# Ledger of designs, part 90: designed miniproteins, single chains

Each design is a single chain, and the fold is of that chain. pLDDT is the mean over its residues in the fold that is shown.

## One batch from the design tools (miniprotein)

Design m3135
Fold by ESMFold2-Fast:
Structure m3135 (fold): chain A 73 residues (1-73)
Amino acid sequence: VSKEELDEGVEEGIDLISDGVFNHFLKKLAEEYGISPSTLSEARKKAKEEYKKKGIHPSLVTDEEILEVAKKM
């Protein structure tokens, strides 16, 4: 969680999170929970895979699910 790691995570996270229209709210919630943007992107991928296992469309993953996955990482 160095300054360089945070800056790199922000840039990478923007590219990945922009795939989701909710990126602005998710980023705001992440800051509230102290979660980095890179961790959010990884959590989103994990949440999508969990949804796939349940037979639910991956794009329906909610911000809350992503935050819960990120907190468990």
Scores: mean pLDDT 64

Design m3136
Fold by ESMFold2-Fast:
Structure m3136 (fold): chain A 66 residues (1-66)
Amino acid sequence: LDEEQRKIIEEKKPEIEELDRKGKEALAVHHDEAAAQEYAAKVKELIEEVARESGISVGEARRALN
């Protein structure tokens, strides 16, 4: 990844991490499977957006965010 691609990933990383945390809380604390699935879907959408903005594949974006 070049410097520009890394900047895009780092800018979106906190938002993705927050949504992932909320999804885990919905499942573990509230036992709300539907809410957990909604948060998981939003995480997927943001990863796809990062891939589009940085010009990399969705798989590469996922790898960089993990």
Scores: mean pLDDT 79

Design m3137
Fold by ESMFold2-Fast:
Structure m3137 (fold): chain A 80 residues (1-80)
Amino acid sequence: SLEAEIDELEAEVDELEKEVERPGQSKEELREAMDRLNEVSTRGLQLYKQATDEALKERILEVIKRASEIAAEAMRKILA
């Protein structure tokens, strides 16, 4: 179901946030996290096209927003 797919994306973003925030991450691990976050954003946009409920759309946009912010943090750590 659409809700189950959104739940999966939310769980993935939570996992990736913890991974990026973990101290001692290698630049390779951070790049892999960024790739996964980009995939989350792509899947989120696909789900957004399927959603008709405003509450589900809001949840999807929040997932995409969080994925983007976490990816930016990973990039900052790579460039440090």
Scores: mean pLDDT 89

Design m3138
Fold by ESMFold2-Fast:
Structure m3138 (fold): chain A 84 residues (1-84)
Amino acid sequence: SEAEKKAKQTKEFQKKMEEIAKLYEEGADDKELIEKVAKTYSEVTKEKVTIEQLDENRYRVTFEVYDPETKEYIEKTLEIVLEP
């Protein structure tokens, strides 16, 4: 179903985020990492993602995820903290 495909895409996005976190540990640039997050989400889900800078090292990523309990798409946020 469409909802099941959506859930699988969300899991794939989470896996890609783990890969991006590893790149950060290897010394990648902050702006490059944020761009990769946006690109990865768009490629995996083909949906809009919003990135907001809250602090010099803190970002908020907003995306939609399917909630199986309510059977609706709900807006979720991830806060990414990049250490210097």
Scores: mean pLDDT 64

Design m3139
Fold by ESMFold2-Fast:
Structure m3139 (fold): chain A 87 residues (1-87)
Amino acid sequence: EPAQQAILAAVDEALTAIGNGDYEKALEAFTRAAQLAEQAGSDLAPILRNAADIVREILEKDLTPFERDVLEGVAILAAAVAKVTLS
């Protein structure tokens, strides 16, 4: 279905961006994924919004490497939940 495909594509873009250390692009992609999920009435919307908020924390705060790695892991887990649900 078109909404699921669009959300999945945005989540894949976010995961690729995280893998490249491109947190600005990851934030944009997760924000878009959350908006698409909200429009579709999906229970994934709050999960994807939380992923976007976590990536924003990575961008805006002077984090230790450990803190960044933990937050990155949580964002990746949120994306993995979305991918499993949408695949």
Scores: mean pLDDT 85

Design m3140
Fold by ESMFold2-Fast:
Structure m3140 (fold): chain A 87 residues (1-87)
Amino acid sequence: SSEEERRRRIEESRRFAAEIGREWAERFAEAEERARKFFEEAKEKGWKEEEAIEELEKRMEEEGLSEAEKGWILLALLSLITEEKLK
């Protein structure tokens, strides 16, 4: 399932981040905080998973974030969706 595929990708990314140390942990923590704030907004607005992902990608692109920053924030959001689930 797409859910199982997402969980697998998140787990692999988390293992990679842990392996390369504290700098990545700090960056991922920043991404997690940002993703959490967006996730709460998505829940309040009643967005479906795909709608939330598309809106986040649009906002990150408009803000001019780097590919790495976009990746970390999106990974954090996918983790939250997997754990707490949007409708």
Scores: mean pLDDT 78

Design m3141
Fold by ESMFold2-Fast:
Structure m3141 (fold): chain A 67 residues (1-67)
Amino acid sequence: SSEDLVARLRALIDSGEALDRRTVEAAAEIADAPELYAVIDERMPAETVDEPVPQESIDRVLELLGA
């Protein structure tokens, strides 16, 4: 459920996992979990990086979220 995904994302951030905001945003879109955007906006600073997000990084975040 979206509530479970939100709880997992919060846990990952609190554990000190090195999560890129853009990668997590891409994972939230794929998982169709708009509730994750509130956590992202609250907990993760906006970035000015123009580098492409690797698919493997997105897949890793989806796996960690259980999506």
Scores: mean pLDDT 77

Design m3142
Fold by ESMFold2-Fast:
Structure m3142 (fold): chain A 100 residues (1-100)
Amino acid sequence: MVERGKKLVEEAKKAYQDSPRAFAAAIAAALSTAGELYDNPEYKEEARKMADEIVKITAPVFGDEVRKAVEEAFASPNARQTAAEKAGEIADRVLAHAAA
């Protein structure tokens, strides 16, 4: 999971400039994985590092919106589910922005 998460973050960085759909999919997958890792006490720090990288990648487009979503997900009693919901919302916004 940790190695998969790192790979997803790198894929998101590469996709950012070339394909809004690939970028949306990579961010959604990475954020959902971070939420899943955060539910496991052994991987909370890795989840936070992964989420921080996602926030850095998205900041030029979304400002603090993704950071706020991550904070809400990690404060949730069910970080995995909340992160997946927030990831879907962010992916939808990326695709809507690309369509405009």
Scores: mean pLDDT 72

Design m3143
Fold by ESMFold2-Fast:
Structure m3143 (fold): chain A 73 residues (1-73)
Amino acid sequence: ADEKIREAQKRLALAVERVKALGDEEAIRQTQKIVEETVRRMGEYLRAGDLDGAVEAAREGVKEIEELAKKTE
């Protein structure tokens, strides 16, 4: 259980680093907002005991960040 959450957090961190590497300030700002919202949702699911929901929320956050990075390139 903890390992799946750790992997989700690592994937999120890697997606953030991709956007940072692009050097676009607006994309970086939008990415920070997506990360904050994703972490908030994950925390809500974890408090409710829904590990699958927390992992899915992280997956959706990663997808949004990667889509933003692709649009910024």
Scores: mean pLDDT 81

Design m3144
Fold by ESMFold2-Fast:
Structure m3144 (fold): chain A 56 residues (1-56)
Amino acid sequence: SREELLARARHLLRQLRARFGRGAAPETIASMTSMLLDGAVPVEELLPLARELHAE
């Protein structure tokens, strides 16, 4: 489902930020997350989530 996909996306975004730290731009983290999900969630939808997480 879309809710399950977004939950997986949020989890991946957090894992990638933990792995690469604040040195990786939210655009990069969003792009990597989209690729890992085989494009199931486009970068444009992930970017606001990545920016929100980056602001933490």
Scores: mean pLDDT 80

Design m3145
Fold by ESMFold2-Fast:
Structure m3145 (fold): chain A 60 residues (1-60)
Amino acid sequence: SEKEKEREKAIELFVVLADTVEGIVNIRIDYKNDPSITKEEYEKRVEELIAEGEERRKKL
């Protein structure tokens, strides 16, 4: 049914968003624990991860 398809898409979207948030948290932990990681490198990693999440979302 259409409602089941909508629910499946919502679950897949939630998984993509959850993966993106988890990735951002991990990048932040790395940045806080490793003083060799610059703010610019940290921001770039976060931006790249967000862009990957957006691409995954568009393919749903």
Scores: mean pLDDT 85

Design m3146
Fold by ESMFold2-Fast:
Structure m3146 (fold): chain A 63 residues (1-63)
Amino acid sequence: SDAEFERLLEILREGRISADVLERLREFLKTASPEQKARLREALLESDVRLDEVAELLELLDE
């Protein structure tokens, strides 16, 4: 789980968001702590990812 969290942070910072990454995020967020969600949100906002992809991820993080 910690390894998955670090891998997701790296992927989000790279800004390469695919359908597979979104599915992995949805699964991870079911058990993620508030601190982990905050770090994922920060990494996403600092990335060069597209706005439409960001909107879906922000909806997941706001739950």
Scores: mean pLDDT 70

Design m3147
Fold by ESMFold2-Fast:
Structure m3147 (fold): chain A 83 residues (1-83)
Amino acid sequence: SPAVETAREVAKALLAGDKARAVAILEESGFLGLTPEQRAALLAEPDPLRAFRFLASALDVPEEEVERIERALRARDLEALDA
């Protein structure tokens, strides 16, 4: 699913601390249009898990995939995001 692949790539960028890349991935994908206020809030969130939770509800991905990505972010496990 393109939405699941987008969610994984966003999670990888957030885990790497590259929030600008996470925003670019979302804007290029067309799955989530961020307002200037939402973009500012995302860039201000220092925790990758909290940043992802902010975006997860706006992405059309199954709950099981959201849970899997959140586990990888808590563990800071980049390899789990590639599977």
Scores: mean pLDDT 73

Design m3148
Fold by ESMFold2-Fast:
Structure m3148 (fold): chain A 82 residues (1-82)
Amino acid sequence: MEDQKDRESIRQAVVRAAKAAEGLTDPEEAAKVFKETLLSHPNIEKVEDVKAEKISADELRITATITTKSGKTYKVEVVVPA
């Protein structure tokens, strides 16, 4: 099913993107790395509305809107260690 494949692709891409953004203390740099890592996934068409916010001394919240190649759009939110 397309929905299951999209969710799995997003999960894989988000896990890799969150790992790539770990240890980045600058929200702007974290957002850039997160977006670039998501776009590197073959099933992701575009990534929009990427925001990184410092929520504590040691944590960033990153949000993004992802559109898959099937044309479906998903909102994601992760918390990564900074």
Scores: mean pLDDT 81

Design m3149
Fold by ESMFold2-Fast:
Structure m3149 (fold): chain A 100 residues (1-100)
Amino acid sequence: SLEEVLKEAKERLRELERELSALIAQDPDNEVARQLALMVKELIDMIENNEPKEKLLEALEKAREQLLKIRETTDLSPELERLAEELIELVDELIEKLKE
């Protein structure tokens, strides 16, 4: 069900948020980690606020474009590269499920 898909997505996003928060705590000047954390928080908030499916889908597609640009244009640490890849994978899975 869509409800279960969104519940699982929110749990995965919260885990990413915790990992990004730990990186920011170690290096508060890590602008990329802060950008990823903001994206994750915005997606969590949209899911929690029961935003319409079309609005969530639009936000996910915009997040995907930003994430791909960050990966292509920024020299990421191995840990940030892993977190960005996990977030891209989750966003792609959600887009696919929401289009069903």
Scores: mean pLDDT 87

Design m3150
Fold by ESMFold2-Fast:
Structure m3150 (fold): chain A 57 residues (1-57)
Amino acid sequence: YKPEKIEPGSVESALKMAKDGMKNNIKATAEELEKVKDSLDEEGKKFAEGFIKMVKE
């Protein structure tokens, strides 16, 4: 086994999740985002929070 490279792309990850979620499951994405939000950066956190709010609306 060999250690792989991890690329932390909070904004990219959140964006991809949001876009994909919208097509497949908006609700599911919001819930998952909430969990990942805790680990996300300020920018990603803000995006996740806004997205979750929008979906809840």
Scores: mean pLDDT 66

Design m3151
Fold by ESMFold2-Fast:
Structure m3151 (fold): chain A 87 residues (1-87)
Amino acid sequence: SARRRALLEALERAQRLLDFLEDLYRRSLETGNAEVEDTPENRELVEEVKALLEKYTKEEGLSMEEAVKRLFEEPRRIIRRGREELA
C-alpha cells in the first residue's frame, strides 16, 4: 500500500515534469518564444529544472547539452520503471 502510493506519486511527478519540458521545448521551436506562466506550479517546476541542471553539470560533470538530454531521459526512465512495477 505505502510502496504503491509512493510509486504512483513518483510516476505522477515525473510525468508532470516531462509534460512541462516537452511543452516548453515544442513552443520554443514553433514560435521562437516560450513564456512560462507565473503560477505556483510552474515556479516549483522551474526550480526543480534548475536544481537538476546544476546537479548534472556541477556534480556529475556533464556539459549543458548532455544535462538537457539527461533532464528529459530521467523522467522517462522513472515512468517506464514505475509502469513495469505496476504491471
Scores: mean pLDDT 81

Design m3152
Fold by ESMFold2-Fast:
Structure m3152 (fold): chain A 63 residues (1-63)
Amino acid sequence: SPEEEQGRLLIQSIEQVVDMNSDNRDVLDQSRQLALQLKEQVPSIQEEVDKLLEKIDQVEKEL
């Protein structure tokens, strides 16, 4: 669906931001909030969003 495709593009954008800002806790927290909003808006891709959230949590714990 168009919503799922747009959601996947947003996941890619958030992943890129996380990779470029892996040492910035504020950016990681903002990225988490965006991912959580995406999960609510497009529940059909929640498994893909959950993987992104796990990556963000892991990166933050290693700071």
Scores: mean pLDDT 87

Design m3153
Fold by ESMFold2-Fast:
Structure m3153 (fold): chain A 96 residues (1-96)
Amino acid sequence: SPALNAAESLYLALRYNDLEKLEKAVKDFLTALKNDSSALEGSKAAGRLQFTLLTASPDTIKQLEKEIVKVGSKILSDDELKAEVVTVKLLSQNKP
């Protein structure tokens, strides 16, 4: 599944702080979600990505937010882009 593959690529890019792969992974992930917003519901890939976001460093979250804004502005509407940025911020705020 393209959406599952994109979620796994995003997880790996975040885990290893691979900037080149992060930009591509964000683009592929946002494109897949735009086409089918439910494609990742209940998947192990979605759960693993969510756990990674909850446990990521603040620097990793800021970097992800920057890439979502940079790449998402070309793919998503302003409202969709704001929702994605808010989601990343909410996940970072729930950290101890």
Scores: mean pLDDT 67

Design m3154
Fold by ESMFold2-Fast:
Structure m3154 (fold): chain A 65 residues (1-65)
Amino acid sequence: ADAEVIAQALDLARGLIARGDYDGAAAVLAALAARFPDSAAAAQGIDALINAVPDAAARAALAAA
């Protein structure tokens, strides 16, 4: 039921990362995690997106939020 909302939030975060807005991306991912705390799909999507970022400093900033 929540797959569409999760996908849209992950797409938004990915777009923010592409623009260098890591603070905005971190806020989107934090809000997604807070809204769906028991969702494996949300947790896996967030983790996969962070791990797919090639810049180590950007990955650290996203994980710290």
Scores: mean pLDDT 77

Design m3155
Fold by ESMFold2-Fast:
Structure m3155 (fold): chain A 100 residues (1-100)
Amino acid sequence: MSFKSEDEELSEEEVEARLRALMAEAGVPAGVQRGLLAALRYEIDVNKATPGRSDEPPEGLTAAQWVAAILGAIDKAAANRDLLSEYAKELLDVFERARA
C-alpha cells in the first residue's frame, strides 16, 4: 500500500529543500542555488498574473506533479535556450543532467 505516498502534497519549504538537494547533487554552488530558486519563484508569480493560465490553481501538488511541471518548464526553456539568461541556462543544464 505504498501508492498513497505518491499522492502526498508538498509544502513550498519541502519543494525548495528537495530542489536544493537535487542542485547540490549536481554540483551547483549554494549562491547559484539561491539565485535559481529566486528566479523560479519570480517566473511562477509572473505566470500567475498572465492571462491564459488554467483556472484551476495548484492548491497542492504531489511530488510527481511538481517534477512534471519542472520538466515541462525545462522542455520549453530548451526550445528557447538562446533567449535565456546565464543563470536560467545553468538551471536548465542542472535539471537536464539530473533527469539523464
Scores: mean pLDDT 54

Design m3156
Fold by ESMFold2-Fast:
Structure m3156 (fold): chain A 63 residues (1-63)
Amino acid sequence: MMTGGTRSILRSIRDNLINEGYSQDFADNIINQIRQRLQQNPQPTSQIGKIAMGIRDNSINNI
Protein backbone atom coordinates (compact mmCIF):
# COMPACT_ATOMS: atom_id res chain seq x y z
CA MET A 1 0.00 0.00 0.00
CA MET A 2 1.37 3.44 -0.92
CA THR A 3 1.88 5.96 1.89
CA GLY A 4 0.80 9.60 1.56
CA GLY A 5 4.46 10.54 1.15
CA THR A 6 4.90 8.15 -1.78
CA ARG A 7 1.79 9.55 -3.51
CA SER A 8 3.07 13.11 -3.07
CA ILE A 9 6.48 12.21 -4.54
CA LEU A 10 4.91 10.46 -7.55
CA ARG A 11 2.67 13.49 -8.17
CA SER A 12 5.69 15.83 -7.95
CA ILE A 13 7.67 13.67 -10.41
CA ARG A 14 4.75 13.66 -12.86
CA ASP A 15 4.34 17.45 -12.59
CA ASN A 16 8.10 17.98 -13.04
CA LEU A 17 8.15 15.84 -16.21
CA ILE A 18 5.24 17.83 -17.69
CA ASN A 19 6.97 21.11 -16.74
CA GLU A 20 10.15 19.87 -18.51
CA GLY A 21 8.11 19.54 -21.73
CA TYR A 22 7.27 15.82 -21.72
CA SER A 23 3.73 14.72 -22.61
CA GLN A 24 1.11 13.58 -20.09
CA ASP A 25 1.25 10.08 -21.62
CA PHE A 26 5.04 9.95 -21.20
CA ALA A 27 4.80 11.14 -17.58
CA ASP A 28 2.10 8.54 -16.80
CA ASN A 29 4.26 5.81 -18.37
CA ILE A 30 7.20 6.80 -16.14
CA ILE A 31 4.95 6.79 -13.04
CA ASN A 32 3.63 3.31 -13.93
CA GLN A 33 7.19 2.00 -14.32
CA ILE A 34 8.11 3.46 -10.90
CA ARG A 35 5.06 1.77 -9.34
CA GLN A 36 6.04 -1.59 -10.88
CA ARG A 37 9.61 -1.28 -9.57
CA LEU A 38 8.36 -0.31 -6.08
CA GLN A 39 6.08 -3.39 -6.04
CA GLN A 40 9.05 -5.67 -6.85
CA ASN A 41 11.68 -3.79 -4.77
CA PRO A 42 10.18 -1.45 -2.13
CA GLN A 43 12.30 1.69 -1.70
CA PRO A 44 12.27 4.58 0.80
CA THR A 45 10.55 7.79 -0.39
CA SER A 46 13.92 9.58 -0.70
CA GLN A 47 15.04 7.10 -3.41
CA ILE A 48 11.90 7.36 -5.58
CA GLY A 49 13.19 10.52 -7.33
CA LYS A 50 16.44 8.78 -8.30
CA ILE A 51 14.50 5.76 -9.63
CA ALA A 52 12.26 8.08 -11.67
CA MET A 53 15.29 9.79 -13.26
CA GLY A 54 16.78 6.40 -14.17
CA ILE A 55 13.52 5.21 -15.76
CA ARG A 56 13.16 8.52 -17.66
CA ASP A 57 16.72 8.28 -19.03
CA ASN A 58 16.20 4.63 -20.04
CA SER A 59 12.96 5.53 -21.88
CA ILE A 60 14.69 8.35 -23.81
CA ASN A 61 17.67 6.11 -24.74
CA ASN A 62 15.30 3.43 -26.14
CA ILE A 63 13.85 5.84 -28.73
Scores: mean pLDDT 70

Design m3157
Fold by ESMFold2-Fast:
Structure m3157 (fold): chain A 82 residues (1-82)
Amino acid sequence: MLEELIKRLKELAENSDPETRGLIENAIKVLKEAYENLEKDPLAAEFQLGVLDLIAAVLKVMGGDTEAAETIREAAREIQRL
């Protein structure tokens, strides 16, 4: 359920420092763009899914924020299953 994962990411962003919040907000934007591009531009969608994995990796390195990183990866998997 992509909507529930986006809601969870918004809640995590609200409870994060400004740097982590910015990364989570960017991930939400990229998730929405990837979902829109699945039908319109599959190559752009694949690139955006790669960007999401990079954001998740950065979140783990920067603050050890495993929950935000795992939620982003789960949302990317949901898009890949469509």
Scores: mean pLDDT 81

Design m3158
Fold by ESMFold2-Fast:
Structure m3158 (fold): chain A 71 residues (1-71)
Amino acid sequence: SPVEEAVRMARDAGEAIGKVLEENEELGKQYADRAIAGFETLGPEGPAAVAALRQTYDEALERIRKRKEEA
């Protein structure tokens, strides 16, 4: 379905952004903002895609935070 495809693309984008976040948190945040803005331009599929991207992004930030606390 179009929604499932948009969600998959958003998760893939979020995972790629997560890798950038590990190397450069500010650059990763900028990439996330641009990706979210892009997915927000989608019609009915937009909200689900944005939610999936935000979840993947937040999970990546939380992993980075925990690794810093355990180091």
Scores: mean pLDDT 82

Design m3159
Fold by ESMFold2-Fast:
Structure m3159 (fold): chain A 88 residues (1-88)
Amino acid sequence: MLSSTEIIQAYKDYKEGKISEEEFREIVRPLAEEYLRAKYGLSEDDEVPEEEIEKVIEDLKNGKITPLELEIEIGVRLLEEAVARVTK
């Protein structure tokens, strides 16, 4: 499992020029795929379109979405009942 800490660190390192775009893409790709599966309600057997994965990676690269926002969306989908119980 990729920790949110590793992904946030990769984002910082990429913005500071410490890692390449290729290395950043490889680190965040699993998160982007998991986010899209959660967003569209896809199973593990359902293929996520490569075009959508690339779009999420570009949005991360351009700061339109943060790694933390992706982690929150995944967490909300997995814990929706618990979140609803706490907030209502």
Scores: mean pLDDT 71

Design m3160
Fold by ESMFold2-Fast:
Structure m3160 (fold): chain A 102 residues (1-102)
Amino acid sequence: MEKIMEANKMLLEAQKAIAAGKYEEALELFRKMLEYAEENNLPYSIILSIGHAMVRTLVAAGKYEEALEVLRETLKLFKEKNAPESYIEAVERLIRAVEKEK
């Protein structure tokens, strides 16, 4: 529970960075969250949920390339860790959805 709360605090800080127009800072915070998630063995469902929240915030700001970067980094982690196919497919589906919104 505490590890999931810490990951959610990182998400909130990344969302604040997006709201302030600090997109590179937001992407760096997301990368730190992925490292934290890997080090602390967070469930793939939690990682996907946080990535999806970041993507929604970036898309709402019109930052489609940054949203795709979030998804591509998540996909890379899931493939490197041999995540279940359903999680890989979920990220690939989100990538296609964001690409259509460009």
Scores: mean pLDDT 85

Design m3161
Fold by ESMFold2-Fast:
Structure m3161 (fold): chain A 97 residues (1-97)
Amino acid sequence: MEITEIEERLLEAGVSKETIEKLRSVPGDYALLEWFRLFPGKAYLTKEELRTFLKNLGVELSDEELEKIFAALDTDGSGRVDIGELVLFLQGKVPEP
């Protein structure tokens, strides 16, 4: 899914532009390193793992903000989010052309 669609989903879920800006302020290389350090071999994160990941990136969110972000990214209702897409969003890169 395109990075722009992730931002639209976050807004639709009621995530504030301030929270989105906090997420995008994270250095993409740092996000990649923390992904490999904290969750080696994982392609998907649970809500608790997402909280831990964001906290380690210096992004402090309320439980309500985290729930909105998780709901926006968990499009299939599996209780998991794609960490690769999240990291690419934080880097400001598009996974597709």
Scores: mean pLDDT 72

Design m3162
Fold by ESMFold2-Fast:
Structure m3162 (fold): chain A 74 residues (1-74)
Amino acid sequence: SLTDEQIEEFVDKVLAVPPEKRIETARELAKELGLTDEQIEAVLNVVRTIEANPDWTDEEKRRILTLALRHLSA
């Protein structure tokens, strides 16, 4: 399972890059964390969902991505 520190670092790094870089950044980081191909695609679908909602705040995007990673590692 992912630690809270790993989840926080992942979310921080993904949201720190411009929107057009977030999918590739998330893929690379998820692979480095040792996630399976199925888990990586699940994370990327969440990133696509948050980026499809430009009216969401960075705080809302952070919460959604954090919860998704916690559930994938449970």
Scores: mean pLDDT 85

Design m3163
Fold by ESMFold2-Fast:
Structure m3163 (fold): chain A 91 residues (1-91)
Amino acid sequence: MEEERRKKVAEEIVKAFNEAKAHLSEAYDAMKKGNLEEAIKHAQRAIDIARKAVELAKEVDPELYPRATEAYQKIVEEANKLIEEGKKKAA
């Protein structure tokens, strides 16, 4: 039962990071099209999704937590870069 839950949570974490990366891709697309508000929105959504994934890893799978934290930090770096670019172009 616990082993099944751990496997299910690991799959959920992977799906969450894939969803966060999809939002980053949408943010890049929006930025390329000059839709700065949509780009910022998608970048912020990517951070939120990735943060929830790392918190889930911390609570349920301590062995995945370091890898989840590393993935989260990379997503935050890319998302913040897009948010800064969006704000700079809007100013």
Scores: mean pLDDT 82

Design m3164
Fold by ESMFold2-Fast:
Structure m3164 (fold): chain A 55 residues (1-55)
Amino acid sequence: MGKGVELLSQASRLLGDGKYDEARELAQQVLDTDGVHSSLRTAAQGILDEIDRRL
């Protein structure tokens, strides 16, 4: 759980900074992390969806 929260937080910051490739990689790592809560998976998917809208 802690790892997923850290990855999501960093992905959100990178998204805000316009670093979409790096944000995408970290959001994907949240989805690939074992035991991450469904709410964190939903937030990570939201980051990926936002990046896709900007491409």
Scores: mean pLDDT 79

Design m3165
Fold by ESMFold2-Fast:
Structure m3165 (fold): chain A 96 residues (1-96)
Amino acid sequence: MQALADGIARAAELDDIVEALEVVAEGAERAGLPELAEALRELAEALRTASDEKLEEAIRAAVEAVRPEAEARADGDFETRAELLARAYRLAAELL
């Protein structure tokens, strides 16, 4: 019974995250960043079918991918940073 309750709570949290990703994707599209918007939507779709093990791995990979981008592209323009973020989100979606 506890495992079932934990599963329901996690599913509700994932639904909230998926909705948030879709809102951010719409914002990215309005900002003229269609590749970032597409990557975020791909991640949202992957999260809907994710297993617990793959979800943890994907989150870890996305976090690691985002961390060095701020350092490696500190001198980069906004569009270049958005492209790198889109690649990180696509990698996370593929791992799910």
Scores: mean pLDDT 63

Design m3166
Fold by ESMFold2-Fast:
Structure m3166 (fold): chain A 82 residues (1-82)
Amino acid sequence: MEKLLELLKEVSKLSEEQLEKIGEIMKEKLSEEVGEKTKALLFVVGTLKEEDLPGVVESLEELEPETAKKITEGLEIALKEL
């Protein structure tokens, strides 16, 4: 939870172009499904206050724990490549 939250906070500071690049990197490095789910998550995160992010992360981890783990790992890699 904590690591994904911190990554999402960092991502919220990025431009639309950088967010699109993150999605493309994740599609290439992990899978198209993970990349698309990450783009959807980033869109939701961009519309929320920071205080609401824990609820979004908890829901993702409850519904799709393996996807949450892959998104966390992929975001860490993608942020290093920006």
Scores: mean pLDDT 76

Design m3167
Fold by ESMFold2-Fast:
Structure m3167 (fold): chain A 85 residues (1-85)
Amino acid sequence: SVDEIEKEFAEQMQKLMATNPKLREEVLKIYAKLKPDPNASEEEQIKKAIELVDELIKALKKYKAPQEVLDLLEEVRKILEELRK
């Protein structure tokens, strides 16, 4: 379920950011740049969410995050793409 994926991702990200300050800074910059707009259309919100996931995958790969965390983000990306259909 989405809630289980979100919880696992949040727990893994918290651990990674606690041990890697540079990753934490990069993640915070990504969230600031791609901040969700609650007044945007559903289509625009999904588009921004996909952009956010793509930027997070790039940052996590750069800082050598575990494959398990990358797999969680790829699963989220697939769910978001299905919502666009």
Scores: mean pLDDT 78

Design m3168
Fold by ESMFold2-Fast:
Structure m3168 (fold): chain A 68 residues (1-68)
Amino acid sequence: VSEEELAERLVEELQISRTKARRLARLVLRYERGEGVSYGEVARELSIPVGTAGFLFERALELLERLR
C-alpha cells in the first residue's frame, strides 16, 4: 500500500483533510516499518490534541490492515 493510496482512504474513512491524511499515512507507514512513532508526534504533525491523535492513528492502523 502506497502513502498516497492510504491517504486517499483516510480522507474517505476519517473525514479529515488531504493534508492531514498524507501526514497521518506517512506516520502509520513509518510505524509499520518498525520505526518509533508516538501519539505526541502524531498530534504535533496534525495540529490536534493527543487524545484525538491516538484515536486517528489507531483507526488508520485498522484501515491499513483491511487494505492488506
Scores: mean pLDDT 84

Design m3169
Fold by ESMFold2-Fast:
Structure m3169 (fold): chain A 82 residues (1-82)
Amino acid sequence: APSGLELFEEGKRLFEEGRYEEAIPLFERAIATGAGERQLEVLRLLAEAYEKVGRHEKAAEVRKQIAEYYKRRGDLEKAEEY
């Protein structure tokens, strides 16, 4: 099975091509599998991809996850940006 990093790399390529609907399932799988140090980058690109395809509620759910990530690391100022 592809690693979370491999899924992220494929999704990022599709995202950069403007293929947001195709990038989304790869980013979702990357998060579920675990992308290690790239986990936050995957979440940021997933939120942006959801916005680009008009899935605003899904984008908000992902932004909440990003805020929780920063809160768990003590970065309260960064968390408030989401």
Scores: mean pLDDT 85

Design m3170
Fold by ESMFold2-Fast:
Structure m3170 (fold): chain A 98 residues (1-98)
Amino acid sequence: MKEEVLRLALEALEYAREGKLVEANRKAEEAADLASKLSKEEAARILREALRRAGFPEEEIEALVEEFLRLASKVSIRQATAVALNRAIGLAHERARA
């Protein structure tokens, strides 16, 4: 489970760098569905690891994880994961074009 969530998150970010936003969003939704079966703390650790492996700066990783933790407490782990990954997809796509 944890390894599958990490793999799907990394695939989403890789598709974003390639400009394949539809596939990136599909992988983010698949990751969010599986992450809903994890604890908030486990999902946050996987998100942090995926962003770190994708080359995000530590300041952005911490900002995205803090937003994830706030949303997970207010809405759901699934929705928080989807929002965090889609925001990261946007950032990865913008940087690939710079």
Scores: mean pLDDT 86

